# Ledger of designs, part 6: designed miniproteins, single chains, continued (2)

Each design is a single chain, and the fold is of that chain. pLDDT is the mean over its residues in the fold that is shown.

## One batch from the design tools (miniprotein)

Design m4177
Fold by ESMFold2-Fast:
Structure m4177 (fold): chain A 98 residues (1-98)
Amino acid sequence: MRRLVVLVEDDETYRRLSDLLVELVRRAQELGVDEVVVRRGEGIKSTKAQEMLDEAERRFPLDEETGEVAIVYLTDSSPEQARETLDEAVRRVRERLG
């Protein structure tokens, strides 16, 4: 199963970027992603970011039978920066599924 993991800094960022997250999910599904997992956290840019990375890797192990996990980080950045992150995420998914 091909999974895309999206790590969002906090609930406020999640609400603010909801339209971009919907677009990311839609575009990932169009490229053949089976499951999109969105995880909300506090301070992805802080020491807690490493803990979240370790937990994501443990929860979604890279397994030859389950496919590759692509991880996207969305911070409390401008909508323009979030759009650039979205485009990069779609590019990576396309490369891995092509």
Scores: mean pLDDT 62

Design m4178
Fold by ESMFold2-Fast:
Structure m4178 (fold): chain A 65 residues (1-65)
Amino acid sequence: LEKEKAGYERGAEMYEKSAKNLLEHAEKHKDDPEGTKASLKQAEEMKALRDKYEQEALDLAKALE
């Protein structure tokens, strides 16, 4: 359970980093409007997954205490 919480926290960090990388990629490739739109959409999906994993870590911590 302790490892599961750490896993969710690590996952949230990874999704945050992925979202940032996608936003930077979109900014660097503004000459591709379709690719930019796809990257921005994926960045939002990564942020949603970050929030989900962060919430699961908090819920697990509460259930353990």
Scores: mean pLDDT 78

Design m4179
Fold by ESMFold2-Fast:
Structure m4179 (fold): chain A 55 residues (1-55)
Amino acid sequence: SELIRRVAMHDSGMSDEELDEIVAAETDEELEALAKRAGISLSSVRSVKEALLSS
């Protein structure tokens, strides 16, 4: 949902494009690379992906 995406952007500081990359990532290695680029933890990126997929 739009609301979940906006909350994720606020919490992570990521753009819509970066959130799309998180959703598209299939491996922990891809998620870890995205987490390092955004300056957040792998756990945070996993939480963002779960929130986006559950909406």
Scores: mean pLDDT 75

Design m4180
Fold by ESMFold2-Fast:
Structure m4180 (fold): chain A 113 residues (1-113)
Amino acid sequence: MEAEKLAEEVREKVREALSTVPALTDEQIDRIADAVGEAVKAALEGKSVTIEVDVRLTPEAFGRLLQALREALEGKLDIEVRTEGPVGSPYLDRLEITIRGPAGGEGRVVLRH
């Protein structure tokens, strides 16, 4: 599997999925897409990377992001997700996405504000 090709496919799917979220700016969407693409590349190349992005996601935006990742990476990479947020908040305080490759690579994206 070509790391750069899959990373670019994931970036495009993330941008497309999040472009429908009115609360996110184009800059925020690009930052999320780039972080996820870098994590996918690291996972496939047997490297470890952690990328932190200063952004707040609603549960709806999170759901769209997770669905896009599952569709892009189904049967190719392992995805683990952890979320933290205060009770009753319309936003998630912290979202952590860990992408693992068959060669032991791990890419982690931390979304928090």
Scores: mean pLDDT 78

Design m4181
Fold by ESMFold2-Fast:
Structure m4181 (fold): chain A 100 residues (1-100)
Amino acid sequence: SWEDDQLKSLLEDQIARNEEIIKLLEAGKIEEAKELLREQIKLLDDVIEKEKNPEIVALASQLKKQNEEALKLLEAGKIEEAKEVLRKQLATQREELAKV
C-alpha cells in the first residue's frame, strides 16, 4: 500500500543514516556524527509536522526519540555507549522493515 511504501522509505532512510553515523564514530569523527543526528532529528520533525497519517507520525516520533537518545550520549562523551545504542536501534529498525 501507499502507507507501507512510506513506512518502508522512512525506515530505509533511518537505517542508512544510522550506518553512516556508526562509521563516523568508528573513525573518531564525533562532531560530524552529532551533526548528522541533528540533521536527522530536524528531518523527522518536518515529517511529523507535515504528515497526517497517524502510523507514519508514530514511526517518525519513535525514530526521532532514538536519534535524540544517541545524540545525548554523544554530548555526554559516552561514545562507546552511543555506538551500542545505535547498533541495537539498527537491529530493531531492520526487524521493523522486514514486517512492512
Scores: mean pLDDT 87

Design m4182
Fold by ESMFold2-Fast:
Structure m4182 (fold): chain A 90 residues (1-90)
Amino acid sequence: SELLEKAEELVIEARYLLNQAKVAMEKGDVNRAIELAKKAIDLAQEAITLAEEVLKNSTDPVEQRRAQALLDEATDILNEAKKLLEKAKS
């Protein structure tokens, strides 16, 4: 599924950006951390939308299980990135 592959790529990139935001916070680069966290939030939200679309329309049980795993992971990234953004703004 093209949607599933795109969701997987978005989750990988969102995780990478979240990790970079954490590194920026450790270095005291608050503005960079905010920028990276916002981008991670946007990509995680897009991944959630695509994973939900796969769950709605897929007839393949393997794709459904992978989409659910991606939805859960993207949700975790979204929540962690939002918490980082709140800390960076404080």
Scores: mean pLDDT 90

Design m4183
Fold by ESMFold2-Fast:
Structure m4183 (fold): chain A 70 residues (1-70)
Amino acid sequence: SVYDLVKALYDALSGKKGNIDKIVELAKKVAENASDAEIRKEATKVIDAAKDKKFTVDQLMDFIKGVTSK
């Protein structure tokens, strides 16, 4: 779920048990299963950022804004 992906990103950024492979796995599941094209697009951005090991708080915030736009 999107919640699981956000939690995994937060855990990775905070230096907890989250790791890049787990983040990519969860983001791929969101990209493949989410019915919303914007959610799939944001999940793809997370996958690309995780591959470079350069994910940031800003990237996480952009993802959250994309999936929670009011």
Scores: mean pLDDT 64

Design m4184
Fold by ESMFold2-Fast:
Structure m4184 (fold): chain A 113 residues (1-113)
Amino acid sequence: EVPEVDDDAPLTLEGLKYVLKKHGINAPDEKIEALFNYLNPDPNLDYITTENLKRFLLKDIAPNIPGFTKEEAEELVKKANPDNSPYITVKGFDIILSNPMVKKYLKTVLTYE
């Protein structure tokens, strides 16, 4: 069985791997799994919540990227989640990775020890 990836589905580990690879981030599976677990520390959820992503962008990404402000991070979250859903979709995360500063940071983190 090969499950089809629905763009409007919640962002699971499989969806995260798919979107990262689509954007040219060829990280080892172990590092992508570590990122997923870091973003989602709740063992009762198998997807990334909007609060998980917002926290990551505001506390981990924005402080480490010169010129990427908290306002830009919040605007990017709103653009990725226009319906104010409690979870991020595959399509929503694709929008996040379309930001060149966020993509560069994630590529660096996932391909550097």
Scores: mean pLDDT 79

Design m4185
Fold by ESMFold2-Fast:
Structure m4185 (fold): chain A 84 residues (1-84)
Amino acid sequence: MKVLPQHAVAVAKYAIENGRRTVSREEMADALMKYLGYSREEAEQVADELLRRAGKEETLSLRDIARVAGLSQATLRRLARLRL
C-alpha cells in the first residue's frame, strides 16, 4: 500500500488536537477514519504501513510521521492545521 502525504497530515492533526506526543495504531486508524472517511479495514492497513515504514511496532511520534511522509515537522504541523 502507498503512504500518501494526506495520511500523515490526518494522523498529525489527530495528535495535535488531542495533545498526543505519540499515536498508537488504533489512534492512527481513528484519525484516518475521522479526517479521510476511510473504513476501519482501510485505516488499519494504512496505520500498519506507517508503522512498517517508520520501523516501529506500536506507536509513532510526529517526527516519525514527518519522516515517513518526506516532510519536515514544521511543514507537517502547518498542514495539520489546514483542511484535508
Scores: mean pLDDT 83

Design m4186
Fold by ESMFold2-Fast:
Structure m4186 (fold): chain A 116 residues (1-116)
Amino acid sequence: SKKIEEAIKLISELMAKFLKGEISKEEAIEEFRKALEEDPSLAEALLLTILSSKLEISVSEIRKMKKEELLEKLLENTSTISEEEKEMIEAIVNKDEKLQIELALKLFEKMLEALE
């Protein structure tokens, strides 16, 4: 998906700038927030990519599945489901753009913290 490629590129560019000391963590998060508010489909693309990896199924298959089916498949692959993973599934199934943006920002902040 072109939106998945755009989301990955944005994250990679912001992480690279952060690692080089060109921007602070707070500046990286703000730039990411701005991009997601201008194009909320980037948040959905990021969350779908993460779920696709965890569920070991394509994004197109995820889009056809019910919430209960997604939760069952996640349990089969990971043995446990976190509250964050439940919220991610709910945000996608309900097409909740606001929740998708907030979850994408939270995940990006965790990625930056892991690099410190």
Scores: mean pLDDT 85

Design m4187
Fold by ESMFold2-Fast:
Structure m4187 (fold): chain A 103 residues (1-103)
Amino acid sequence: SEDVRETITYSNAAMIALALGKEEEAEEFRKKAMELADKLGDERLKRLIEAAVEAGRSLSHETLNDYALNTRGDLEKGAEEAEKAGLKALAEYFRELKKVGEL
């Protein structure tokens, strides 16, 4: 649905803002994503938002961009490669994103 896509968009915006060190903007995006997830009653979206925030807090923007470009078509492979690299928060983000099924 459009609301699910909007929730994912705000979730990704929060992750990117955190990786850029923009904590105030990230919190605004996180709040909007959580409000939409609450409206939809979807606990998977809430888990995705939490995973995105943790990934953004643990990663540089450069690392995040590299993984996004290389794994866009294969979230399972992205999670496995991130985990092998010790990027546990990013691996969890890819796993939760795969569960919501809308990319």
Scores: mean pLDDT 81

Design m4188
Fold by ESMFold2-Fast:
Structure m4188 (fold): chain A 74 residues (1-74)
Amino acid sequence: MAEMEIEGDTATIRVENTPEASEDLAELLREAGEQGVKKAVVYIDTEDPEAFRKALEGLAKKAGIEEVEVVAAP
């Protein structure tokens, strides 16, 4: 359902837009933060990437991630 790749201090996360997407993203952001990630780039098939980014910024902050970017992609 979700894939994560960490390169240096950046995590790239690809998530399918499913009912479980928010739970998958919360877990992956936590894992990325534990590994010292400072920036997360999330690819998700969504019509509103800004709404997703806003929802995720609180979770990212809790995980120690400084920046979250959401990209609309299939």
Scores: mean pLDDT 78

Design m4189
Fold by ESMFold2-Fast:
Structure m4189 (fold): chain A 68 residues (1-68)
Amino acid sequence: MSKEEIVDEVLDRVKAYLDRNPDASEQELVDFLLQLVRDKATREGLSVDEAFEVARTTLDRFQAWLDS
């Protein structure tokens, strides 16, 4: 799976979580997002640098989505 595919999958899962849990705090959503990134990075065998890049990209896109 590409890094971009991981970012998209994580964001879709966070958005689906919010749809089911509309009262979830931003902190709960961020914690869930980071857990998903960690789990995906471990399963895909990503390096520390690649996992960090995916986490940063996913957080940036999540913040942009919240601000829209």
Scores: mean pLDDT 82

Design m4190
Fold by ESMFold2-Fast:
Structure m4190 (fold): chain A 57 residues (1-57)
Amino acid sequence: MEEVYRATLEAARKLGPERTRALVDAGEPFLRSAGPTGQAILDAARRAVEEAEREAK
């Protein structure tokens, strides 16, 4: 899951955290249906967006 975190953080730095959050939110229902693995991916992506938002301050 570190790969998801790093990729999402890089995307947030390039596209902006707001747009990246919208993309993660759009994918959330499909990832949740994948069970525990999907939830872990979502949690990693959301942590990366939150980190990028803190960096943007």
Scores: mean pLDDT 78

Design m4191
Fold by ESMFold2-Fast:
Formats: C-alpha cells, structure tokens, sequence
Structure m4191 (fold): chain A 72 residues (1-72)
C-alpha cells in the first residue's frame, strides 16, 4: 500500500501544479488581451487536466482502499 500512497501523492501534487500553471497562464492571457482562440485552448487544456487528475486520484484512492481492506 506504500507504493500506491506514494503514487497518489505524486499524481496529486503534479496535477495540482499543472492545474495552477495552466490557470495562471490562462489568467495572464486574458489580462494581456491574447487571442480568444488561444485563451479557449488554455481553458480546454485546464478543464481536461482537471478531469484527468481527478480520475487518476479517484482510481488510486479506490485501489488503496481495496488493498487496505484485503490486507485488513
């Protein structure tokens, strides 16, 4: 279960950093008056990254719970 715990921490931390980076980049693009298509691309990438990170975290949490329950 230690390996799954480490993986969960890694995925969560990396996902949050990527989400924050994309959010900051999107906010900066909007403030700078960058092209609307570029802003939408960043927003789509941000949304996809959030969804992917959430899915991976949920899958790892489920696997950790199952492993913990089996090991009692």
Amino acid sequence: VLELSDELSRVGTEGEKRINDLKNETDNAKKNGDDDDYVKKLEDELNNTKEETTREVEELNRRMLEAWERES
Scores: mean pLDDT 77

Design m4192
Fold by ESMFold2-Fast:
Structure m4192 (fold): chain A 74 residues (1-74)
Amino acid sequence: SLEELLAQGLAVLETHAADLAARGLSPEEIRAELERIIRHLVAHYRERRGLSDEEAAAIEAALTAHVDALVARL
C-alpha cells in the first residue's frame, strides 16, 4: 500500500539521518544527502511497485516535508 511505502521511506530517511549525524555531517550536508535518497527511493518505487505519477509525487512530497522537520531538529 502507499502507507506502507511511505512508512518504509520514512524509516530509511531516519536511519540515514542518524548515521550521517553520527559521522559529523552538517545539517546542510544531511539535507542534501537525504534529498538524493528521496529521488532514488521514488524512482525505485515507480519502477518496482508500479506507482502512478500522482502516487509518486505524493510520496516525494511527504518524504520531503519529513526531511524539513528532521533537519530542523538537528
Scores: mean pLDDT 85

Design m4193
Fold by ESMFold2-Fast:
Structure m4193 (fold): chain A 57 residues (1-57)
Amino acid sequence: AQAALDAAGARGDEAMKRFLRIQELVKEGRLDELSPEEQAFYQRYQQGLQGLDDVLA
């Protein structure tokens, strides 16, 4: 039980840290410092936003 809760929490924390890092690098114009995994995550996130609300792009 505890191990499953810890795993879920760790996944959430990791996703949040990745998202904040990507946002900061994008804001600073440091897109070249994004890892391939971070670039894929960011592109998927942008595609999701385009389907939901183009104004928030």
Scores: mean pLDDT 64

Design m4194
Fold by ESMFold2-Fast:
Structure m4194 (fold): chain A 75 residues (1-75)
Amino acid sequence: GPTAEEVKAALAGKTPEEAGRDISKLAGVPESVGLGIVYGAARAGAVDPETGNPLSDEGAKVIAETARAAGEAEN
């Protein structure tokens, strides 16, 4: 499953749609699930909703854990 470092790389300098696609690829889930993870994290205050960048290292870790759980449920 994805690590916090891979999530930071997926979010850095990308739109929410690009980040959601990259997270979906890392987790092995549909693009809609990856996008939902990014928007869910923004709603929870873990990422900047305009840039998609994590507001903290802990925010990236939470996204990575959510992506891993989603990937485990799909596979």
Scores: mean pLDDT 72

Design m4195
Fold by ESMFold2-Fast:
Structure m4195 (fold): chain A 66 residues (1-66)
Amino acid sequence: SVIDRQQRMRDENRRTRALLEERIAELEREHPDDVRTQLLIGVFRIVRGSSDHVIARIEAKIAALS
């Protein structure tokens, strides 16, 4: 069903978001003052923000269909 498909996409995005969060924390811990590491963290934060937005939209769609 449409709801089942939306739930699977939400769960996949939540897993990706969790992995990004873990990686950001790891990079911040290892070399916080390294410029290259800071740039990489910046990229991951942008990707995380995009993932959060997608999850929110999927959740709103599931709610509207329920």
Scores: mean pLDDT 82

Design m4196
Fold by ESMFold2-Fast:
Structure m4196 (fold): chain A 65 residues (1-65)
Amino acid sequence: SPLEELEQLLDRNNVPQGVKDAILQALSDPSLSTDEKVDMFKHLLDRYNVPESVKKEILDIVRKS
C-alpha cells in the first residue's frame, strides 16, 4: 500500500516517530487538500534533512494517494 511504502521510506531516513505519525495522520485527514499535504510534508522533510531524491519519491506517493 502507499502508506506502507511511505512508512518504509521515513524509517530508512531516520525520521522521528512523532514526525512520521504526524505525516500519516495528515494523509488520513479529509479536510486537507493534496496540495496542503504536499506543502506541509516538504517543510517537515526539509527540517529532518531528508535527501532531495527521497523527498521527491515521498511527495509523489502523497500525490497519488
Scores: mean pLDDT 79

Design m4197
Fold by ESMFold2-Fast:
Structure m4197 (fold): chain A 94 residues (1-94)
Amino acid sequence: SMTATVNDVTAGNAQAVVTVTVSGIPERATKLNFTLKSEGEDSQQETKQVTPSPTVNVSFSVKAGQKVTATATAVDAEGRILEQVTAPTVTASA
């Protein structure tokens, strides 16, 4: 089973960096599509290629003090959704 964790939150001025780490990636997955939703803001999206590494991470810049929820979707070479996980909501450091 795939898991997604917000692993690192760092604040600087009016912004924080949120790092989302995904593990347990399905063997047939070729890409991970990340969506980060910030409370009261538009969603941010990133796509990462799956590597032989057991984890994939992505970093997003958000406003300090924002509540953020990350969702990761694993897709295969044919674009089929294999698994989708949502990390627990976290508050970016202020």
Scores: mean pLDDT 80

Design m4198
Fold by ESMFold2-Fast:
Structure m4198 (fold): chain A 110 residues (1-110)
Amino acid sequence: MEEVEKAIKLAKELGWDDKAKKLEEAKKNNDLHESTKLVQEVILEVADQQVKELEATDPARARQIVQQAVAESLRLIGDYIDEELKKGQALMAAGESVEKVQQRLVSLGK
């Protein structure tokens, strides 16, 4: 996912080496759950830092940053659910095909 790559780059630029390493491991393992969780953590932590800088001088912009971070986080959760459902459907279809092949071979082979 492009979001994982952006989060890795951002974490490295901010010196969050442990988070960057975990993101790289999650990406390597195709762990969509862990990747989504870590990307959300990076987005929310960046937003928190920006809010702390702006809340005294521009509270309206600080609120806008929070709203954008929450919206982005919710979008990532939605994307994660959709991808997991798609993977589940593909695995069920593959499993059903394998089971049918196995039954066919048992009926024809010894």
Scores: mean pLDDT 71

Design m4199
Fold by ESMFold2-Fast:
Structure m4199 (fold): chain A 83 residues (1-83)
Amino acid sequence: MEEVYAAIEELEALGETEGARALRRAVERFEEARRAGDLFELEIAASMALMAASIVKRYGSPEAQAAAQRIIDALRALVEAAR
């Protein structure tokens, strides 16, 4: 999770302010759902985060695309581990 937040801060530094804000909110919801064992909310939060990261990856700079890909990979691994 700390690596995901670090990548979100990198997106903020790169000027991807809206994408970073959407990702931070979705990741916070994901952590809450994971702690609560709420698999339904976890899937929703993960889907929202993956959508936001995919938008950054489509329209962002190469550096923003790399940070977004790291977020996608980390979230997919965390979703798989939480099932």
Scores: mean pLDDT 82

Design m4200
Fold by ESMFold2-Fast:
Structure m4200 (fold): chain A 72 residues (1-72)
Amino acid sequence: PPPPLSEEERRRISAELAQRFTREVSEAIRRGLTEEEKRELAQRLHEEQLRHSRRYGTPSASEQEWLDSLNT
C-alpha cells in the first residue's frame, strides 16, 4: 500500500495552496470579486486540503492543528 502523506508532501501541498490562494486573491481583486466570493475560495481551498489528508489517512492531532490554521 502507498505510504501515508509525508512531512515533505504536506509542506508542498501547503506551499501550493498558499501560492494558489495568493494568485486567486489577486485575480479576484482585479475582477472585483466580493468579500463573500473570496471567503468561498478560501473555504474551498481548505476543504481541498482536508480531502487530501483524508485520502492519505486521518490527520493526527498536530496535523489537524496545521489544517485548522488554513481556516484562519
Scores: mean pLDDT 62

Design m4201
Fold by ESMFold2-Fast:
Structure m4201 (fold): chain A 100 residues (1-100)
Amino acid sequence: MLKLNPSLVEALETLMGRPLSDEEAARLMAEVGERHGLFERTNAPPIRSAAELAELQRNQPGLTGELLALLRRELRDTSTPAAARGVAAGAPVELTPAVP
């Protein structure tokens, strides 16, 4: 079984404020990537196990770094009121005004 890079696990542990298993690290990165559509926009397969995360880290270290950046953003956002995020979001209005 491939092992995760210790520096990645250590970074995740620092961000979460608790010790993490390789499986917890893989699950966390999978959920972050899925929530942000990272796998779709990078055409990468979803992470289902610690071994797949380890392989992704070896083959695409840039993508792994992006997942860490997204997790840092999520943790920052969860400490920020939803109202503040709403001001920054600027969601588009999906209306097709058909006036014949």
Scores: mean pLDDT 67

Design m4202
Fold by ESMFold2-Fast:
Formats: C-alpha cells, sequence, structure tokens
Structure m4202 (fold): chain A 86 residues (1-86)
C-alpha cells in the first residue's frame, strides 16, 4: 500500500511550501500526484514507485492554499489516497 504525508509551510510574500512524501511497501505502483493551488493551475506529476521505495516532492506556489491528492493505479484499479498532514 502507498502512504502519503503532506507538510505545509507558509513562507514570506504569500508563498506556500508543500512537501509531499510517498512510500510504497508493496509491489511497484504507478501514481499521479495532483497539485491544486487556490486560483492557480492544476498540476499532474507522474510518479513510479518500486516496492519499498520512497520519494519526496516539494512545491512552492504563490497561493493562499495548496492541496495534494495521490491517485494510485494498480491492475486497472484506481484509488485516491488522502495525504496525512504533519
Amino acid sequence: MVTATVKNERLPDGIMKMTVSLTNGDDGANLTLVIESEGGETKKVPVVLRAGESKQYTFEEKAKSIKAQVVVERDGERTVLDAEEL
């Protein structure tokens, strides 16, 4: 199963910093990381995680809020994960 955690930090000049950490404990997984900024463009980042692999992504946007969703595709099954905020 893929685990997602998110840490949000407010920086000067209205910049929001989001760090997304992904860990895969199972067989390899294809993921889409969806980043949505308030008043901004939605970004989709393809991610491939092997078994036991961890990856970290950092995003900085001039926005009041940033939201991250993780979409997992495995064996034709699509699962949306809620990221835990740290």
Scores: mean pLDDT 74

Design m4203
Fold by ESMFold2-Fast:
Structure m4203 (fold): chain A 64 residues (1-64)
Amino acid sequence: VKTYTIKVGDVTITITITPDSVTVTVTGPLTPENLKAAEEAIKKFLPLAELLQFLLKEEVEKKK
């Protein structure tokens, strides 16, 4: 399980990655500008989050 916190202006994006799921939470003032910035950051990070989830499955195998 890995948790990443990204700050974009006044909003905080928390991404929790597990072998089985990826959860994205956006917290802060939800203005159209902040939502747009958060959406762009999430879209850029999602491909990396999917790769990290795959790597987490591999790491779990290596721990045994």
Scores: mean pLDDT 75

Design m4204
Fold by ESMFold2-Fast:
Structure m4204 (fold): chain A 97 residues (1-97)
Amino acid sequence: KEELIKKAEEYYQKGKEAESRGDYETAANYWHQAGLYYYQAGDKEKAAEAFRKAAESYLKIDPNSPKGYEYLAMAYYLEGKYAEAKRWRDKAMEISS
C-alpha cells in the first residue's frame, strides 16, 4: 500500500508540473495515474482529487470533453455524491453520441 501511495504522489507531482507549463494533455494523463494509484491504495479522497484535476485538464483542452465529464463523474462518485456523479456520467454519454 505504501508503494502505491508513493507512486500516486510521484504522478501527482508530475501532473502539477505539466499543468504549470500548460501541457494539459500530459497533466490529465499524470492526474489519471495518480488517481488510479490512490484508489488501489484505498485513498478514495485523494483519488477523487486527482480525477477531478484530470477532468479540469481535459475540459481546458475541450470544454465539452466526454473524458472531462467522465472524470468529474468518477470524482463525485468517490466523494459519495452519487446524484452529481450520475449527472456528469449522463452528460458524457450524450456528448459521445
Scores: mean pLDDT 85

Design m4205
Fold by ESMFold2-Fast:
Structure m4205 (fold): chain A 85 residues (1-85)
Amino acid sequence: SEAELARRQAALAEALAEVSPDPEAAAVLRETAAGLRRIADALAAGDEEALAAEVEALREAAARADAYAARFSEEQVRRALELAR
């Protein structure tokens, strides 16, 4: 389901934050994870108004996250995938 996908993406973002040596990158990733969890909750509840608001907030967070993505090494990504299990 879409809610399950959003929860899995949130877990991955949170795991990436845990392995990030950059506190700014970690903060953006945790913000993204929180937004994805709120999207999952809105999807599960069928709350279209909350979903629209959270999607817009995530769009803004994603633009910030892209600036940090290039700084992750293959090892950090692999570690994050392990934590997201």
Scores: mean pLDDT 74

Design m4206
Fold by ESMFold2-Fast:
Structure m4206 (fold): chain A 90 residues (1-90)
Amino acid sequence: MTDKERAKYYAEILAKTLKEEVEKRSKGKSLEEAKKLAEEIGKQLAEQSEGVEVKVEVTAVSEDTLEIKVTVKLSSGAEGEATEKVKLDI
C-alpha cells in the first residue's frame, strides 16, 4: 500500500465513523445542531490521531443533508480525502 492509498483509507474510515456517529446522535436535532455535532466529533477524532493531520469539513448541501469531507495528511506529505453524506430526519 502506498502512503497516498493509506491516507485515503484513513480518510474513508474516519468519514464513515463520523457519518455513523452523526446519524445516531442527530435524531430530533436541527440541521445547525447536527452540523455542530459533526464538527465536534471531527475535532475529537483529529486530536486522537497522532502522526497524521486530520481536517474535517462539514457543509449543508440541502435542508436535510450534511456533507462530511475528511482530509488526512501523513507525515510524509501524502494526502487522502473521503466524503460521506448524512441525511437528517428533520
Scores: mean pLDDT 81

Design m4207
Fold by ESMFold2-Fast:
Structure m4207 (fold): chain A 70 residues (1-70)
Amino acid sequence: SELEELRAKLETLSDTELAAELRTMVRLLKHLSEEERAETLKKLAVALDVARTRPSLAATVAAAEAEVAA
C-alpha cells in the first residue's frame, strides 16, 4: 500500500531528514482541503510512528502532535 511504501521510505531517513518531513507535513495541513487534510493526517500518523522510535525526535513529535490537536 502507499502508506506501507511511505513507512519503508521514512525508516531509511536520518533523524534530521525525518524531522524535516514531519515539519513539512504539519505546515501543509493549514493549506489543504478537508479531504486532502485527511490523507495527509494518515501519512503524518505513519511518520509520527517512525519518529517515536527515535529518542532524538521526542520534542519534534510532541510539537507536531500539539499542532495537529490545535
Scores: mean pLDDT 82

Design m4208
Fold by ESMFold2-Fast:
Structure m4208 (fold): chain A 68 residues (1-68)
Amino acid sequence: MEEALKKVKETILESSGEEGVELLEKILEGKLEELAEEISKKYNVPFEEALEGLEKALEAIKKQIEAL
């Protein structure tokens, strides 16, 4: 779970500022639930915990990009 979230974070941070924000918005709008379900199944964690963890990770990345 955490490793997958770190990979998403690294990908967003490696993108240009504007592209990183757009990627974040796309994840939030259509991919968040899908990613949470995949993480839940892969790492045998409750879906609710995977979703919450992913939301917190994305919020942290969003704040970091916004602070640029």
Scores: mean pLDDT 64

Design m4209
Fold by ESMFold2-Fast:
Formats: structure tokens, C-alpha cells, sequence
Structure m4209 (fold): chain A 94 residues (1-94)
């Protein structure tokens, strides 16, 4: 749905996708229909194949089928957090 007071980027930033507690928060926000884009930050290039599988799994969920999912490689969790804050996201998952 459209937000009645200003436009957000509709972006959710995920800094630590391997934290299992973050899934329920993402799912609840997805049910609102306000998510337009999910950005997954990656600090470890060896995890890229696992992140691609997570991206595929998210796209198979009907709540995320129309959501753009992007993986962004960064050098540290601090860099990821700084980039996430600059994007005015709906949510930052750490």
C-alpha cells in the first residue's frame, strides 16, 4: 500500500541474515505490503552461494514475489550499517 505521510524507499536492509530471529520480523513487515526492496549485505565472499539460495527461497514466498532482492558486498558489518542508514529504510535487520 501507499504510505500517507511521505514516501519511504520501501527498502529493508539485512546485515546479519544468518540470525534466525530476524525471519519473523521480515515476514510481519512483508504482510503489510510496504516492502519494495530487500538488500542483503555480505561481508564474506565465501557465503555468496548461500546468500543466493536464501534470495531464491525468499522469491518463492508469495509475500516477496514482487519484491526486488539485491546482495551487496561490503568489507564490514559497520560499512553495511552505515550504507543501510543512508538509504532511509523501513527496517534494518542486524
Amino acid sequence: GELMKGETSGTVSIIDIFDPSQGPHLLMLAKTGDIKKIIIYNTDPSKLPLLEKIKEALKRNPLFKDVEIEIVEVNSEEEARERAKSLKPLLILE
Scores: mean pLDDT 73

Design m4210
Fold by ESMFold2-Fast:
Structure m4210 (fold): chain A 67 residues (1-67)
Amino acid sequence: MAENEASLRGLLADLEQAIADKADPRTLANLYTAASLQLVGLELEDPELAKRFRPDVERALAATKAY
């Protein structure tokens, strides 16, 4: 089951919401780190599915650095 996918989707949604709410950089960094760890877990279970999420995680990192 794609539990790691569901967790990653939730973390990316939380990160997008935090960016919209102009959360502090530490909160954004923590959410990005959690999403990156879930992506690594997903890459071990389903590399093809993880490849589909990599652009979203990279965009989240770029948004965090631009903040």
Scores: mean pLDDT 75

Design m4211
Fold by ESMFold2-Fast:
Structure m4211 (fold): chain A 63 residues (1-63)
Amino acid sequence: SMEEKKEELLEEARKELEKAKNMAEGFQIAVDAYKRALELGFSDAEARALQMELMSEAFKRFN
């Protein structure tokens, strides 16, 4: 399902965030997740919401 695909995408992106060395790398992971979400058939709005969630997590991690 799309919900399962979203959870898998978020889990993979969060694993990459654990390896990120700075906020710029964390931001790039969020952008890559946005692109992947579009490839999986999510709407732009849904893909952007996922990107914003990951950017928020990256910001909290490095600040």
Scores: mean pLDDT 87

